# Designed miniproteins, single chains, continued (5): the designs that were tried, part 29

Each design is a single chain, and the fold is of that chain. pLDDT is the mean over its residues in the fold that is shown.

## One batch from the design tools (miniprotein)

Design m17050
Fold by ESMFold2-Fast:
Structure m17050 (fold): chain A 79 residues (1-79)
Amino acid sequence: SELERRKEELLRRAEELEREAIMYEASAGVYLMGSTVYRKIAGDEELAEEYERKAREYEELARRKREEAERLRKEAEEL
């Protein structure tokens, strides 16, 4: 039916956004680990802070994608 097709499209778009969020979360994790290495092992506070900023940026991107996906899933549930 037309409703089933629209629901499938919304869920597909939500899944794409969730995959993007996972990629951003992974990037944030890499930068957080790098920050720890620079701070604790290399003693480079400036690079540690830079990596922490990049991690926060990726976390924010992931959060936005998660919110968009949640909205689309709710729209699909309402159909």
Scores: mean pLDDT 90

Design m17051
Fold by ESMFold2-Fast:
Formats: structure tokens, sequence, C-alpha cells
Structure m17051 (fold): chain A 62 residues (1-62)
């Protein structure tokens, strides 16, 4: 069965966390990483997944 839209958005959220980790490893400032993550999470069109994604990145960077 193909994944539903919710599963795809959850997977994209995990990819955003992965991108944030790569940016941090390349020396991108935390403030720039969080701004980009918030922008990308908003594009997912799901507030719950967006909030969870942003929370995971914030916890990872702190």
Amino acid sequence: MPPDEKEIKEALGLMIVGIANIMASRGVPKEEILEEVERLAKLLGDEEIAEETIKRVRERLE
C-alpha cells in the first residue's frame, strides 16, 4: 500500500531533522538552522508535525 499523506509528512519531518544535523555539522549557526527548519516545517501543512519537528531540532541543538 502506498503511504498516506500523514506518513509522508512525518517522513519529511524526519528528513528536516536530518538536514538540521548536517547544517550543524557544517558549522551553520543555530539561529540560521532554526529559521530554516521553521520555514520548512511550515511548508508541510500540518501543524502537529511541524511543531514536533521544530521541537526535535531545538532539543538536538540545545
Scores: mean pLDDT 80

Design m17052
Fold by ESMFold2-Fast:
Structure m17052 (fold): chain A 71 residues (1-71)
Amino acid sequence: MDEVLGEFTKLVGKIVEAIEKGDLEEAEKYKEELYRFLDEAVREGRLTPEQGEGLRQAADDIYEDTLREKE
């Protein structure tokens, strides 16, 4: 799980950085990459479905909150 959380944190950081730079297209690409990563981790048994859903929700919340700060 620790390696999965490390990659999750890295991808979330890239999403936030892209939004802060005003590059919403790049932010969306990193969000899609994060979703694929989480789906793969659940499929491979590195995360439970509940953990994957929780991390996806956390990423969605961070994405929306960061966008609101730019409105």
Scores: mean pLDDT 81

Design m17053
Fold by ESMFold2-Fast:
Structure m17053 (fold): chain A 55 residues (1-55)
Amino acid sequence: KIEEELLELAKKALSGEISGEEAGEKAKEIMKKYGLSIEELTELAVKAREKALEE
């Protein structure tokens, strides 16, 4: 589910539905909500961008 939320943010940022700044703020909210570390968030965000680019 966390990966799904990050994937949707990456897709929206790439399509221009939201700005990169907005996507960053939403990612921080997800980090706080699920208790992720910065390292965990970074790893999941990289995977989300890879998946978004494959779509």
Scores: mean pLDDT 76

Design m17054
Fold by ESMFold2-Fast:
Structure m17054 (fold): chain A 66 residues (1-66)
Amino acid sequence: MVDEEEVKLALAEIYIAVGLLTYRHTGDKEGALADLEKALELVKDMSPETQERVRKLVEEARKRIE
Protein backbone atom coordinates (compact mmCIF):
# COMPACT_ATOMS: atom_id res chain seq x y z
CA MET A 1 0.00 0.00 0.00
CA VAL A 2 1.22 3.52 -0.77
CA ASP A 3 2.22 5.40 2.39
CA GLU A 4 0.06 8.55 2.51
CA GLU A 5 2.55 10.38 4.75
CA GLU A 6 5.47 9.58 2.43
CA VAL A 7 3.47 10.71 -0.63
CA LYS A 8 2.32 13.96 1.00
CA LEU A 9 5.84 14.76 2.22
CA ALA A 10 7.22 14.18 -1.30
CA LEU A 11 4.49 16.37 -2.83
CA ALA A 12 5.16 19.12 -0.27
CA GLU A 13 8.87 19.09 -1.17
CA ILE A 14 7.92 19.25 -4.88
CA TYR A 15 5.68 22.30 -4.28
CA ILE A 16 8.55 24.03 -2.43
CA ALA A 17 10.91 23.31 -5.34
CA VAL A 18 8.33 24.49 -7.91
CA GLY A 19 7.75 27.68 -5.90
CA LEU A 20 11.45 28.50 -5.87
CA LEU A 21 11.82 27.70 -9.58
CA THR A 22 8.76 29.82 -10.43
CA TYR A 23 10.24 32.82 -8.62
CA ARG A 24 13.70 32.30 -10.13
CA HIS A 25 12.43 32.04 -13.73
CA THR A 26 9.40 34.38 -13.70
CA GLY A 27 9.88 36.74 -10.75
CA ASP A 28 6.32 35.88 -9.65
CA LYS A 29 6.52 36.21 -5.86
CA GLU A 30 2.76 35.72 -5.43
CA GLY A 31 2.75 32.43 -7.35
CA ALA A 32 5.87 31.19 -5.57
CA LEU A 33 4.42 31.98 -2.13
CA ALA A 34 1.15 30.24 -3.10
CA ASP A 35 3.10 27.05 -3.92
CA LEU A 36 4.85 27.22 -0.52
CA GLU A 37 1.45 27.60 1.16
CA LYS A 38 0.17 24.49 -0.68
CA ALA A 39 3.14 22.53 0.71
CA LEU A 40 2.14 23.50 4.27
CA GLU A 41 -1.51 22.55 3.63
CA LEU A 42 -0.51 19.11 2.30
CA VAL A 43 1.14 18.18 5.62
CA LYS A 44 -1.25 19.92 8.06
CA ASP A 45 -2.84 16.60 9.14
CA MET A 46 0.47 14.69 9.35
CA SER A 47 2.79 14.12 12.30
CA PRO A 48 4.16 17.22 14.12
CA GLU A 49 7.68 16.13 13.09
CA THR A 50 6.77 16.12 9.39
CA GLN A 51 4.92 19.45 9.72
CA GLU A 52 7.99 21.04 11.37
CA ARG A 53 10.31 19.69 8.65
CA VAL A 54 8.16 21.19 5.88
CA ARG A 55 7.71 24.45 7.85
CA LYS A 56 11.50 24.89 8.07
CA LEU A 57 11.90 24.22 4.34
CA VAL A 58 9.16 26.77 3.55
CA GLU A 59 10.77 29.35 5.88
CA GLU A 60 14.14 28.97 4.11
CA ALA A 61 12.42 29.18 0.70
CA ARG A 62 10.57 32.37 1.72
CA LYS A 63 13.91 33.97 2.67
CA ARG A 64 15.15 33.32 -0.89
CA ILE A 65 11.98 34.81 -2.44
CA GLU A 66 11.74 37.91 -0.20
Scores: mean pLDDT 80

Design m17055
Fold by ESMFold2-Fast:
Structure m17055 (fold): chain A 69 residues (1-69)
Amino acid sequence: APPPLTPEQEEAAFENAVATLKRMADEGASPEEIVAAGRAIANALRDKGASPEFVERVLKAAEEIAKKV
């Protein structure tokens, strides 16, 4: 199993995920595409040792960004 991400790495990963999803929204991505991208990012971070709570946080952010499109 991969080692757990540090809190600093998780925060940086979250900021990068949010920035990516917001860019997709600004570029005209559908709500469905934004949620799918959020799930892909969350799964990749889980595989890298992100906590379940952090993964859930990313998924919720993707849903909130999708709602604003």
Scores: mean pLDDT 82

Design m17056
Fold by ESMFold2-Fast:
Structure m17056 (fold): chain A 66 residues (1-66)
Amino acid sequence: MEEANEAYKKGDFDKAIELYEQEAPAALARGDLRPLANLYIVYRKKGDEEKADEVLAQLHAAEAAR
């Protein structure tokens, strides 16, 4: 998580996306939605609306499964 957050702070959005995507499955399995929420934010910052919407749908599904 921290490494992905540092990449985001540096403006390295591609690296941040890579790291959050790697962390998301394990985090989701334990109820931690932060990597998915951060992926949504990064994709919105990049202007990648299709990917942002895809991640938002996953985030909503994960919240409903709580």
Scores: mean pLDDT 79

Design m17057
Fold by ESMFold2-Fast:
Structure m17057 (fold): chain A 55 residues (1-55)
Amino acid sequence: SMEELEKKIREAVELMEAGKSEEANKVLKEIMDEFNLSEKELLQLLAREAHRRAA
């Protein structure tokens, strides 16, 4: 679902901000596989979440 996707995107961003790059990369891989996202689509979603958190 979209809610599950948004939750995992938030988790990945939080892990990246915490410096947990290996855990973040695992979550990113799971998102791509589960939601059939390309790397480009994933990066766009991550950028949107980062912008939302910075506002």
Scores: mean pLDDT 82

Design m17058
Fold by ESMFold2-Fast:
Order: C-alpha cells, then sequence, then structure tokens
Structure m17058 (fold): chain A 74 residues (1-74)
C-alpha cells in the first residue's frame, strides 16, 4: 500500500518504463498536477489499484480525467 505521493511516483516510473508512453511530457505534467490532489485527500493505493490506473493513462487527456479514474479505483 502506497500513499498518494508514492502512488504518483510509481505511476511516473511505470510511464518511463513503458516503450509507448516513455517521454510523454503531457502525461508527466498531468501526474505532477494530480499529486497535490491525492496528497490532500490522503489516498492510499495498492499495487493492483496503481496498475489499474496505469492501464487508463494512454487515454487520459487532463488532470480532471485522471482524478476521476483515481476516485473510481480507491
Amino acid sequence: VLDGEEAVERLREMLEEDPELKGNEKLLKILEEVKPYVIDNKYRLTEAQIEFIFSFLPDVKSVEHLKIIIDYVK
């Protein structure tokens, strides 16, 4: 179980390890912008929940979109 900051950092690591998503500056910016939201809400996510969120990252268009996905999974 990871806290919100750790979960966002894990998603960033997974993004940088993925050949299709590596170097996607828009997704990196969205991850940084969502970080205060997950910290303020004190989210704690399992590895399985983080992997599930990551599966949607290619379709994420905004910070608000990512917030909706995280809120659904928690």
Scores: mean pLDDT 82

Design m17059
Fold by ESMFold2-Fast:
Structure m17059 (fold): chain A 70 residues (1-70)
Amino acid sequence: MEEAEKLFEKAREYMKKGDVDKAIQYLEEALKVAGEDNPDLLQMLAEAYLLKGDIEKAKEWTKKAAYLRG
């Protein structure tokens, strides 16, 4: 749990710095550790893919995040 939180925090910092590729790397590692149960994690992953221009990946993660929120 602390491991996933640390990875998510690193991803957030890289998003603020504009390093989208590193942000995605840390978000994917957090996803592997925590699973797909955190809507904030999935939403940030969607935002990172949107910034990268991967519209289909961004849509997929947005739908998963929305499903978890209800």
Scores: mean pLDDT 80

Design m17060
Fold by ESMFold2-Fast:
Formats: structure tokens, sequence, C-alpha cells
Structure m17060 (fold): chain A 80 residues (1-80)
């Protein structure tokens, strides 16, 4: 079952928050800090597109949100 764009954005926001809290307890490299910041920026762009509510922007938001989910999973694996 495919989650809605709203659900994807909400789940990614929660995952990012948890990951940032975990990262704050660890020594991150400068490269890892930049990677985390880039993921946060992409999520913010996806949220802005979703709020604009056009079909084109909803599709773009969904694609970016999927990319954020993948990048969050990859970053989490690097921390483990």
Amino acid sequence: MMPSVEELLKENEERLKELKEEAAKKELSEEQKKELAAIEEDLEIAKELYEEGTLENLVAAALIAIGVEVNLDLFRKKLA
C-alpha cells in the first residue's frame, strides 16, 4: 500500500527529527553533517511544493519525498 504524499512528508519529518537527535549524540564528519543538511533542505522543498497544491507540484513533492526517504535510510545505515 503506497502512502499518500502527506503521510510520506510527515514520516520523513519524524525520521529526520529522530536521526538529528541521534546524530547530536555522535561525532559526525563534516561530510556527514553536509549530507544531513542536504536531506533536510530537500524535505523542506517537498513540503513547500505540497503546500502549493498544483498537480505538477504534488507529483514533484512525491518524487522528492521518496528520494528523502531513501537518503534517510542510507544515512541511518552509515551511522550503524
Scores: mean pLDDT 80

Design m17061
Fold by ESMFold2-Fast:
Structure m17061 (fold): chain A 70 residues (1-70)
Amino acid sequence: LTPLEEAEANYALALMKAVIAEKSGDYETAIKYYEQAIEWARKAAELGDPNAPAVIKSLEEDLQKLKEKL
C-alpha cells in the first residue's frame, strides 16, 4: 500500500468500527473510532486526497451530534 492507500484503508476501518459501536449503543466507543477516522482523514488530506476536507467536516458535524446523546 502507498501511504495514501494506507491512510484511506485505516480511515475506512475506523469508520466501520465507529458505526458498529454506534449501532450497538456504545456511544463512548463510537466517539473514539470516529475521532480515529477523522485523524486518518486528516492524514489522507495531507497526502493529497481532494475529498478528505469535506469528509472531515461532515464527520466533525456527526461527531458533535453523537456527543449530544451522552
Scores: mean pLDDT 84

Design m17062
Fold by ESMFold2-Fast:
Structure m17062 (fold): chain A 55 residues (1-55)
Amino acid sequence: SSMDEKLYEEIKKKLLEAGASEEDAELMARGGVKNGTPIELLVNFAKSQAELLAK
């Protein structure tokens, strides 16, 4: 639906801002919309992963 598309774009934008790669942001946003995962949990996970992957 158009609402799911809008939510997907908003989540993806916030995940990219949190340091997720384009690929990870797309996968996480798509899964988050489908499963109704709170955006705050996705963003926190993305931040944790970005920190872990930082060299």
Scores: mean pLDDT 80

Design m17063
Fold by ESMFold2-Fast:
Structure m17063 (fold): chain A 100 residues (1-100)
Amino acid sequence: MEKALEKARELLDEFVKRLEAALGTRIDYRIVKEEAKKENGLYYGKVEAEGTFEVDLAGHRVTVRARITAEAVLNEKDELIEEKVSAEFEGPTVEEVRAA
């Protein structure tokens, strides 16, 4: 189980680095939950992180909140058989009002 969690943390870190490169910004994140289980001879590791970053949206500097989940499944020989990373983003609405 520990190796599955280690792999899930590795996947999370790699995803964050790719996301930072794509956005051109730094993401401050923290791990908020770690879960591990063994089921049917497989080891499951899941890591959840919350992060924030700032982006420019149409000239407005806004803070976006991200929830990132990384999951890894290892077999009995500690070989990776499945990996999954997902991210949910929540940010403020940007509004520009002009006289009609």
Scores: mean pLDDT 81

Design m17064
Fold by ESMFold2-Fast:
Structure m17064 (fold): chain A 97 residues (1-97)
Amino acid sequence: MSKLEELLDRGLEVAYEVMRKADLDQQIDAAIVAIHLAVLRESVRENPELEKKVSEETYKKAQELIDEAEKAVRDGDVDTAIEKLREFVDLLSKALS
């Protein structure tokens, strides 16, 4: 498994964990983010060459966002976890375009 695939899988795990802890409004937001992550994960699976579009700097920023999202969900801060996942999705969507 590639480093990018591993980060996307970690993002999906955070999104699923958020959905377990979230109220109804947060569950909707988490589900939307999970769908976007699943689409990105599938795109990378079908075209591994897309990983070459991700710079070392973008990779480090993506890693930081996932680390922050994982910390937020552990701390029970669901809103922060969703926000960090959204930033992660936006960052990678732009890099993979």
Scores: mean pLDDT 84

Design m17066
Fold by ESMFold2-Fast:
Structure m17066 (fold): chain A 55 residues (1-55)
Amino acid sequence: ATVTVDERIEAPGLTPEEIAEFKRAVADRDVEALQRLAERMKGVEIRVTGTVTVS
């Protein structure tokens, strides 16, 4: 199955590259990458809005 994710991620204090990596890690369900990013984002409010389509 193919998963398409259309998400807007707003995270003050993160670089565009870190936001892209977080979005990629969410799409790929890369738990280890998400854990590393969570440690870097500890105490930072993150808002994710969007639609997930599974095909």
Scores: mean pLDDT 62

Design m17067
Fold by ESMFold2-Fast:
Structure m17067 (fold): chain A 76 residues (1-76)
Amino acid sequence: MSDEEKQKAIERGLPLLSDPHRSVRLAAAHGLASLGEAAVEPLAKLLSDPDPAVREAARYALELIGEAAREALEAA
């Protein structure tokens, strides 16, 4: 996947983390996590989102990424 394709996937996935349906939020979190390191910075910004559902989904995605997200999770 090209860097452009990764950015497009991130742009499409981030709004889904605020979806009213929990299943959509979890699917988006998993999809963003599959993009790895490229998704870490956008997801880390969502850890400070006013919506607790968005924060939970972002944290879950970062946990799925693992090592590349460790510093972001430690700062949260």
Scores: mean pLDDT 78

Design m17068
Fold by ESMFold2-Fast:
Structure m17068 (fold): chain A 69 residues (1-69)
Amino acid sequence: SLAEEVLRTLEEMAREIEEALKRSEEEGRRKLEELRPRYEELSKLPPQVIEYYTPSGELQSSNERVVVT
């Protein structure tokens, strides 16, 4: 499903950033900048995983952990 694909991609990206940060803060920042275009592309997908709209039409950013089973 789209939600599963997006979540796996985000988990992979987070892992890469974490590993880079373990090496150095500068490498972590570089990795973040490298992955920013991919993150922006994913955020434009249907907001099933990352964000959703309230009944009033306002965009809510979700801090909730998305669980894929």
Scores: mean pLDDT 61

Design m17069
Fold by ESMFold2-Fast:
Structure m17069 (fold): chain A 119 residues (1-119)
Amino acid sequence: STVVTESGGGTVKAGGSLTLTMKVSGGDVIGMGWYQEAPSGGAYSVASISRSGKVGYAERVKGRFTISWDRAAKTATLTMNNLELEDTGVYYGVAFSSSEANGNASMVFGEGVEVTVVE
């Protein structure tokens, strides 16, 4: 019963900035993250943050993207600076939830937000 609701996205010139936000309701959320699906296909983990505060970033976005999690508001924010053409794609918010049945984490995806970077 975990639900991910996303906002943000849009069209921006290279070198610009965008902010994506996801809000999560329900479940026992142990982490949050963002996946990018490029126009050519293929989905890649971009950024993640755990309940313990551990963060992970794809190598190509390190130093440009920042993920934060407001646990009280149940929101995670991806701040995307100095955007590049390769950052174009559909971005999916992901909640990592604990499975009560066998202790495994499950992934719940939002519906996606479109990001288009132009020269």
Scores: mean pLDDT 83

Design m17070
Fold by ESMFold2-Fast:
Structure m17070 (fold): chain A 74 residues (1-74)
Amino acid sequence: MTKEEKLGLLSKKVAEIAKKYNLSVETAQRLARIAIEAFDTGDLEAAEEKIRSLPEVSDETREDIVNAIKEILA
């Protein structure tokens, strides 16, 4: 899978998770930025900490996002 295909899949997954958990547009955009940064740096620990700091993000939402990033980075 190419880098472009992985980024497309990641963006789609973040959008689906945001819709599933009824997240605000602002929170969804923050999640997308964190996911892209994690993809570029490979720093999943920093990404997870940033996601935990977001308002309206439940433990279930955080777990879904982190798992999506891990699967796409593997």
Scores: mean pLDDT 75

Design m17072
Fold by ESMFold2-Fast:
Structure m17072 (fold): chain A 112 residues (1-112)
Amino acid sequence: RRDEAIKRFEEVAEQTEADLLAAGLPVEETRRIADNAYRGGRESAREFVAAGKPDEAIDHLALGYGVATGARIAALRLEGKPEEEIQKVRDEGLKSLRADIDAIEAAHAAAQ
């Protein structure tokens, strides 16, 4: 599950970056998409955790964080930011996903 979630995050981030750059949206709208995806992913994950569904929580978190990370990268590219800043956003997104997967798994174990 964890490895599948990380792979999904990476695939979704790459696809979201490509789609948003192709769509020609302004930077402000692209950042709004990132913020909404991050919030939505976290809210959905909390609901699934509350329902006793940690696997679905992890899947929704990976999707939401993937969209958020891809959109943030698209915004940085539109602003002409260097690859170093883009790589930092990728690394931070993956780090956040891993930390939240660990938290969901720990919470599920504690509830048994």
Scores: mean pLDDT 85

Design m17074
Fold by ESMFold2-Fast:
Formats: structure tokens, C-alpha cells, sequence
Structure m17074 (fold): chain A 112 residues (1-112)
């Protein structure tokens, strides 16, 4: 748990700093944890990232940070679809649908 929480903290800091390279690095570490069986922990992080992105989209601010959070959540959810159990795969599919809707909303907001 402590290792997952540390990665989550570093990922959140990288998103806040708009550091795409660091977001990619931390996302890869979470994908490895999914492969090791930490699927529930990784899904919780992805769900929190989507909630954060939803708040940013609703506020119309920090859309770069929102996009980075959605990219990380997508990568985690895709890993769960490959390595997770049936229940986790269903949650990952629902999460990916939310990511797609938010990415469309960001695209529309950027044009308004």
C-alpha cells in the first residue's frame, strides 16, 4: 500500500506541475503494479484522477492538467482490461467511457 500511495502522490504532483514525462513515468509504475495484482489500488487512483479531471473541466481551468490526469487514468484502465479480473475489467470499461466523454468536453471547451 505505501508504495502505491507514494506513486499516486508523485503522479498528482506531476499532473499539477504539467510534467507529461513524469506523468508517463509514474503511470508505467502503476501499470507494473496492476501486473503484480494491485488492481484495486490502481483503479482507485484512476477513479480519483477522473474525478479531479471532471472538476477541472467543470471549472474551465487547468485543462492541460485535466488532459494529463485523463491520460494517466486511461493507461491504468487499459492495463486493468489486459491483466485484471472480470469485475475489475467492467470497472475499467466504465472508467474509459468517462475518460472519453471528458476528453470530448475538453476539446469543446478549448474551442469555446
Amino acid sequence: MEKVEEIAKQLEEAIANEDAGKVQEQSKQLIELVKEGYTEEALRIAEELVRKAEALVEAGTDLTAANLALAAAQAIAEAVLEYGDEESQERARELLERVERLQEAIYEAARA
Scores: mean pLDDT 84

Design m17075
Fold by ESMFold2-Fast:
Structure m17075 (fold): chain A 65 residues (1-65)
Amino acid sequence: ELSETEKKILQALAQGGELSAGQLAEALKISKSTVSKNLKRLKEKGLVEAVKKGRKTYYKLTEKG
């Protein structure tokens, strides 16, 4: 089962493609810590993957998300 915050993160990624944890925090008006915890859960479920581009990490939906 997905929490409300997890669903909002998935929706933001569906619309934005690749977003950093900071960009998600700004878009959802929640703390970066809360975003990071939810991103960890979504990665564990295989719904989101991390993409490292240079010094920054971005997140995107998998085929399942």
Scores: mean pLDDT 82

Design m17076
Fold by ESMFold2-Fast:
Structure m17076 (fold): chain A 74 residues (1-74)
Amino acid sequence: MQEEIDREVELALALIELAILKNDMKKGVKPTKEDVERAKKILERLRSLGAPDDVIKYAEELLKELQKKVEEEE
């Protein structure tokens, strides 16, 4: 039971963090290298928690978009 609850909480928190990153990008907030690192950690956590394929794909695309915007800085 505890492991199940912990997994559900971690999944929910990861999804919320992902939504915050996407929303900040939509508002024109310039992503940083730290945001890319956070997105990578979120993606790895989603994979470890067995998130649906659509969610994983969404996280991968967001990570690519963040990396592209950071790359354009340098």
Scores: mean pLDDT 77

Design m17077
Fold by ESMFold2-Fast:
Structure m17077 (fold): chain A 59 residues (1-59)
Amino acid sequence: SFKDKAAENAIEMGKLFFERKNYEKAVASYQLALTLNPDNKEAQEGLEKAKEELKKEAE
C-alpha cells in the first residue's frame, strides 16, 4: 500500500542518516515511519538505537 511504501522510505532515510551519524534526523525519520506503521519493529529498533546515540552526543 501507499502507507507501507512511505513507511519503508522513511526507514531507509533513517538508516541513511544513522550511517552518516546524523542521529537527530535519523530519530525524526524513524518517528515518521512509526507514525505511518506503528507496529514496524525495524523502525522501533532503529528509533531506540538512534535515540541512544543522540544521548551520547548530548553529553
Scores: mean pLDDT 84

Design m17078
Fold by ESMFold2-Fast:
Structure m17078 (fold): chain A 73 residues (1-73)
Amino acid sequence: DDELIAQATAAQQRGLERLRAEMTDEEKRALAEQAAQNALYAGTLDEKEAEELKKKVYDMLTDGKNVGLFVKK
């Protein structure tokens, strides 16, 4: 059920908010770097797209803003 998936996602988001408060800048950068490298090795993104992903993940962990995901149409 999508509702149960949404509740699980909300619980994960609460966990992420907790992590953001406790994470160092170095750890946030490391996670962003890992996400970008994984995408590059998977062949899913090119180098420019991987760098954009790295920035988006870092911004999400630092400010709690999903700036790269807020697209209103």
Scores: mean pLDDT 67

Design m17079
Fold by ESMFold2-Fast:
Structure m17079 (fold): chain A 66 residues (1-66)
Amino acid sequence: VSEEELRRESELALLTMKAEIYRKQGDYDGAIEAYREAARVAEDDPELKAAYEEEIRRLEEEKRKA
């Protein structure tokens, strides 16, 4: 893999971890923003982007019920 691909992978891993931490703390806005950033980083990967967008939708539902 290229350094660019490794950097992208690391960034997505960090954003996903950040989103999960925020979600566990009840900071749904922080979690949603982290997944939105991950979706932007993965804009060239439709399957991965869709997965992040699905997580955002679930977090928005949780936020409305909280």
Scores: mean pLDDT 81

Design m17081
Fold by ESMFold2-Fast:
Formats: sequence, C-alpha cells, structure tokens
Structure m17081 (fold): chain A 81 residues (1-81)
Amino acid sequence: GLEDAVGALRKAVEYAEKGDKQKAANYSTAALLILVGELIERPDDEKVRRAYELALQANRALDAGDIETARKLVDELEKEV
C-alpha cells in the first residue's frame, strides 16, 4: 500500500545517507514497484498518481545524489497517505 511505499523510500534515504548506494537503489525500486501495483488497481485515483509522481522524483533525486531533496519529497509523500 501507500504506507509501505513511504517506508521503502524512508529506507532508501537512510541507506543513501550511510553511503550504501546499492541498498538505497533497491529500496527506491521497491517503493516504485509497490506504487505501480497501486496504479494498476486504482488507475484513476489522483492520490495514487500523486504518490507515484513524488516517488519517481525522489528516486531521481537519489540517483543524482541529492539526498536532501529526496528526504523532502518523501516527507511530502507521507502527507498523502
């Protein structure tokens, strides 16, 4: 669910802050896969679409090494759940 995606992205940020890029990437990918599942079940749900958009932006920020932006995006996503 959306809460599980938030949890996975929180772990991605924590591992990125510790310098574990592989675990950060794995948890970020897990969050996106959870949200893709939610989009398949609820394709017209604006909350789910917004959550996916925020998670995708957080994933891109982590890939760029912008951990601060990723954290802020995860905080915004948490408000949506």
Scores: mean pLDDT 87

Design m17082
Fold by ESMFold2-Fast:
Structure m17082 (fold): chain A 66 residues (1-66)
Amino acid sequence: MEELEREILEALGRMYVGLGKLLEKKGKYEEAAEMYRKAAELFRKAGNEEAAEEAEELAREAEEKA
């Protein structure tokens, strides 16, 4: 059950990263940063600190462009 929860959280995190990238292509950097922050939170809850750090970095880069 806990392993399934981890997989679901990671999948949701990846979805938010994808949405963030789509928003960046549209020039919606503030919204993209929000999606990346949500992804980072989900990856952290899943125990994937590496993916969480990468998502946080993407959020910072998007915020710099906003």
Scores: mean pLDDT 84

Design m17083
Fold by ESMFold2-Fast:
Structure m17083 (fold): chain A 57 residues (1-57)
Amino acid sequence: MEFEKKLKELEEQIRKNIDDPEALSKAAVEYANLLLEKGYSVEEVGRRIQKIVDEAR
């Protein structure tokens, strides 16, 4: 599905920009907005972003 593909693209953008705070922030915001549009809570979105960042370290 388009949603899953876009999520994976944004996850890759987050991983790719782990050392670039501006680009990382932009990718994380787009990822958060996509999940919020699907009805995910702010807490769930935060956990998902944190997991991606932690796995990229």
Scores: mean pLDDT 80

Design m17084
Fold by ESMFold2-Fast:
Structure m17084 (fold): chain A 63 residues (1-63)
Amino acid sequence: SKSTARAVAAMLLAISGDVDTAVELAEQLLKEGDFETAKRIAKLVLERDPNNKRAQEILKKAE
């Protein structure tokens, strides 16, 4: 895995309640090819907001 700093920052954004920023970061990570981190962020977002369509799409693309 690449540096955990990106994963930790994104996960903290998701659990701290900034769901929109967390989703935007996950979308950028998908574009960069970091599917594992994007998938983990999407799962954390869905724990907070299970109806978040953007997070569901990220999870689908990262699988």
Scores: mean pLDDT 76

Design m17085
Fold by ESMFold2-Fast:
Structure m17085 (fold): chain A 88 residues (1-88)
Amino acid sequence: SPNIKQAENALNQLRATIDKGVAQVAALDPKTAKSVQELGDKLLELGKQALDTAKKTGVEGAKAVEGGLRMATGLMDKMVAEAAAKAS
């Protein structure tokens, strides 16, 4: 399903955002970077569970999961920016 592929792409974008953000924060504050990584890992696990549910619920479920994953990516970007600013 194209909608499932879009949700999978959103999950991959979240993963990439976490990896990049953790690397940026780790250069400034390793303790904060660990906390960012732990939150990111939890968001990825929730995203995987939501994607598995979307595979069973059809088009509307897949769109909702894509939207949720994009929101999680935005929240992660904001958290990384705030952590980097505080560490500087």
Scores: mean pLDDT 83

Design m17086
Fold by ESMFold2-Fast:
Structure m17086 (fold): chain A 131 residues (1-131)
Amino acid sequence: SLDELIAKQPPLVAFKLEDLVKALESGDPDLVEAALKALPDDTPIPFEVFVELVSRLVKTFGPERTAVLLESVLATISEANRPYLYAILSALYKLLGDEEKAEEYRQKALAAGATEEQIEEAEEAIVQAAA
């Protein structure tokens, strides 16, 4: 579960992720954006945690609004976590039928160090969350 994944993180990371979960539960996209921008810069968040968080965003706001929210944090998220956001954005735009943006983000994800397997995992999780 997301709560179990968060509990396994270092205390400062767990605290920031708990704030993000509270923002998600509020249904306020501005609070979610603020919480995403507050994620730690120097510590890579596990890919599985990002996938679970984005699945909850898709269930709460839908895939289109989730893609816009995630794009808004690309400039402020740590470089270590950016490949995972590119992989997730590729999956979101593929679901939305924007093949040009999906391919652009896929290439950015691979160039930044994401794997083909991570991109496929993001695609599967996002399709399931949007169902």
Scores: mean pLDDT 79

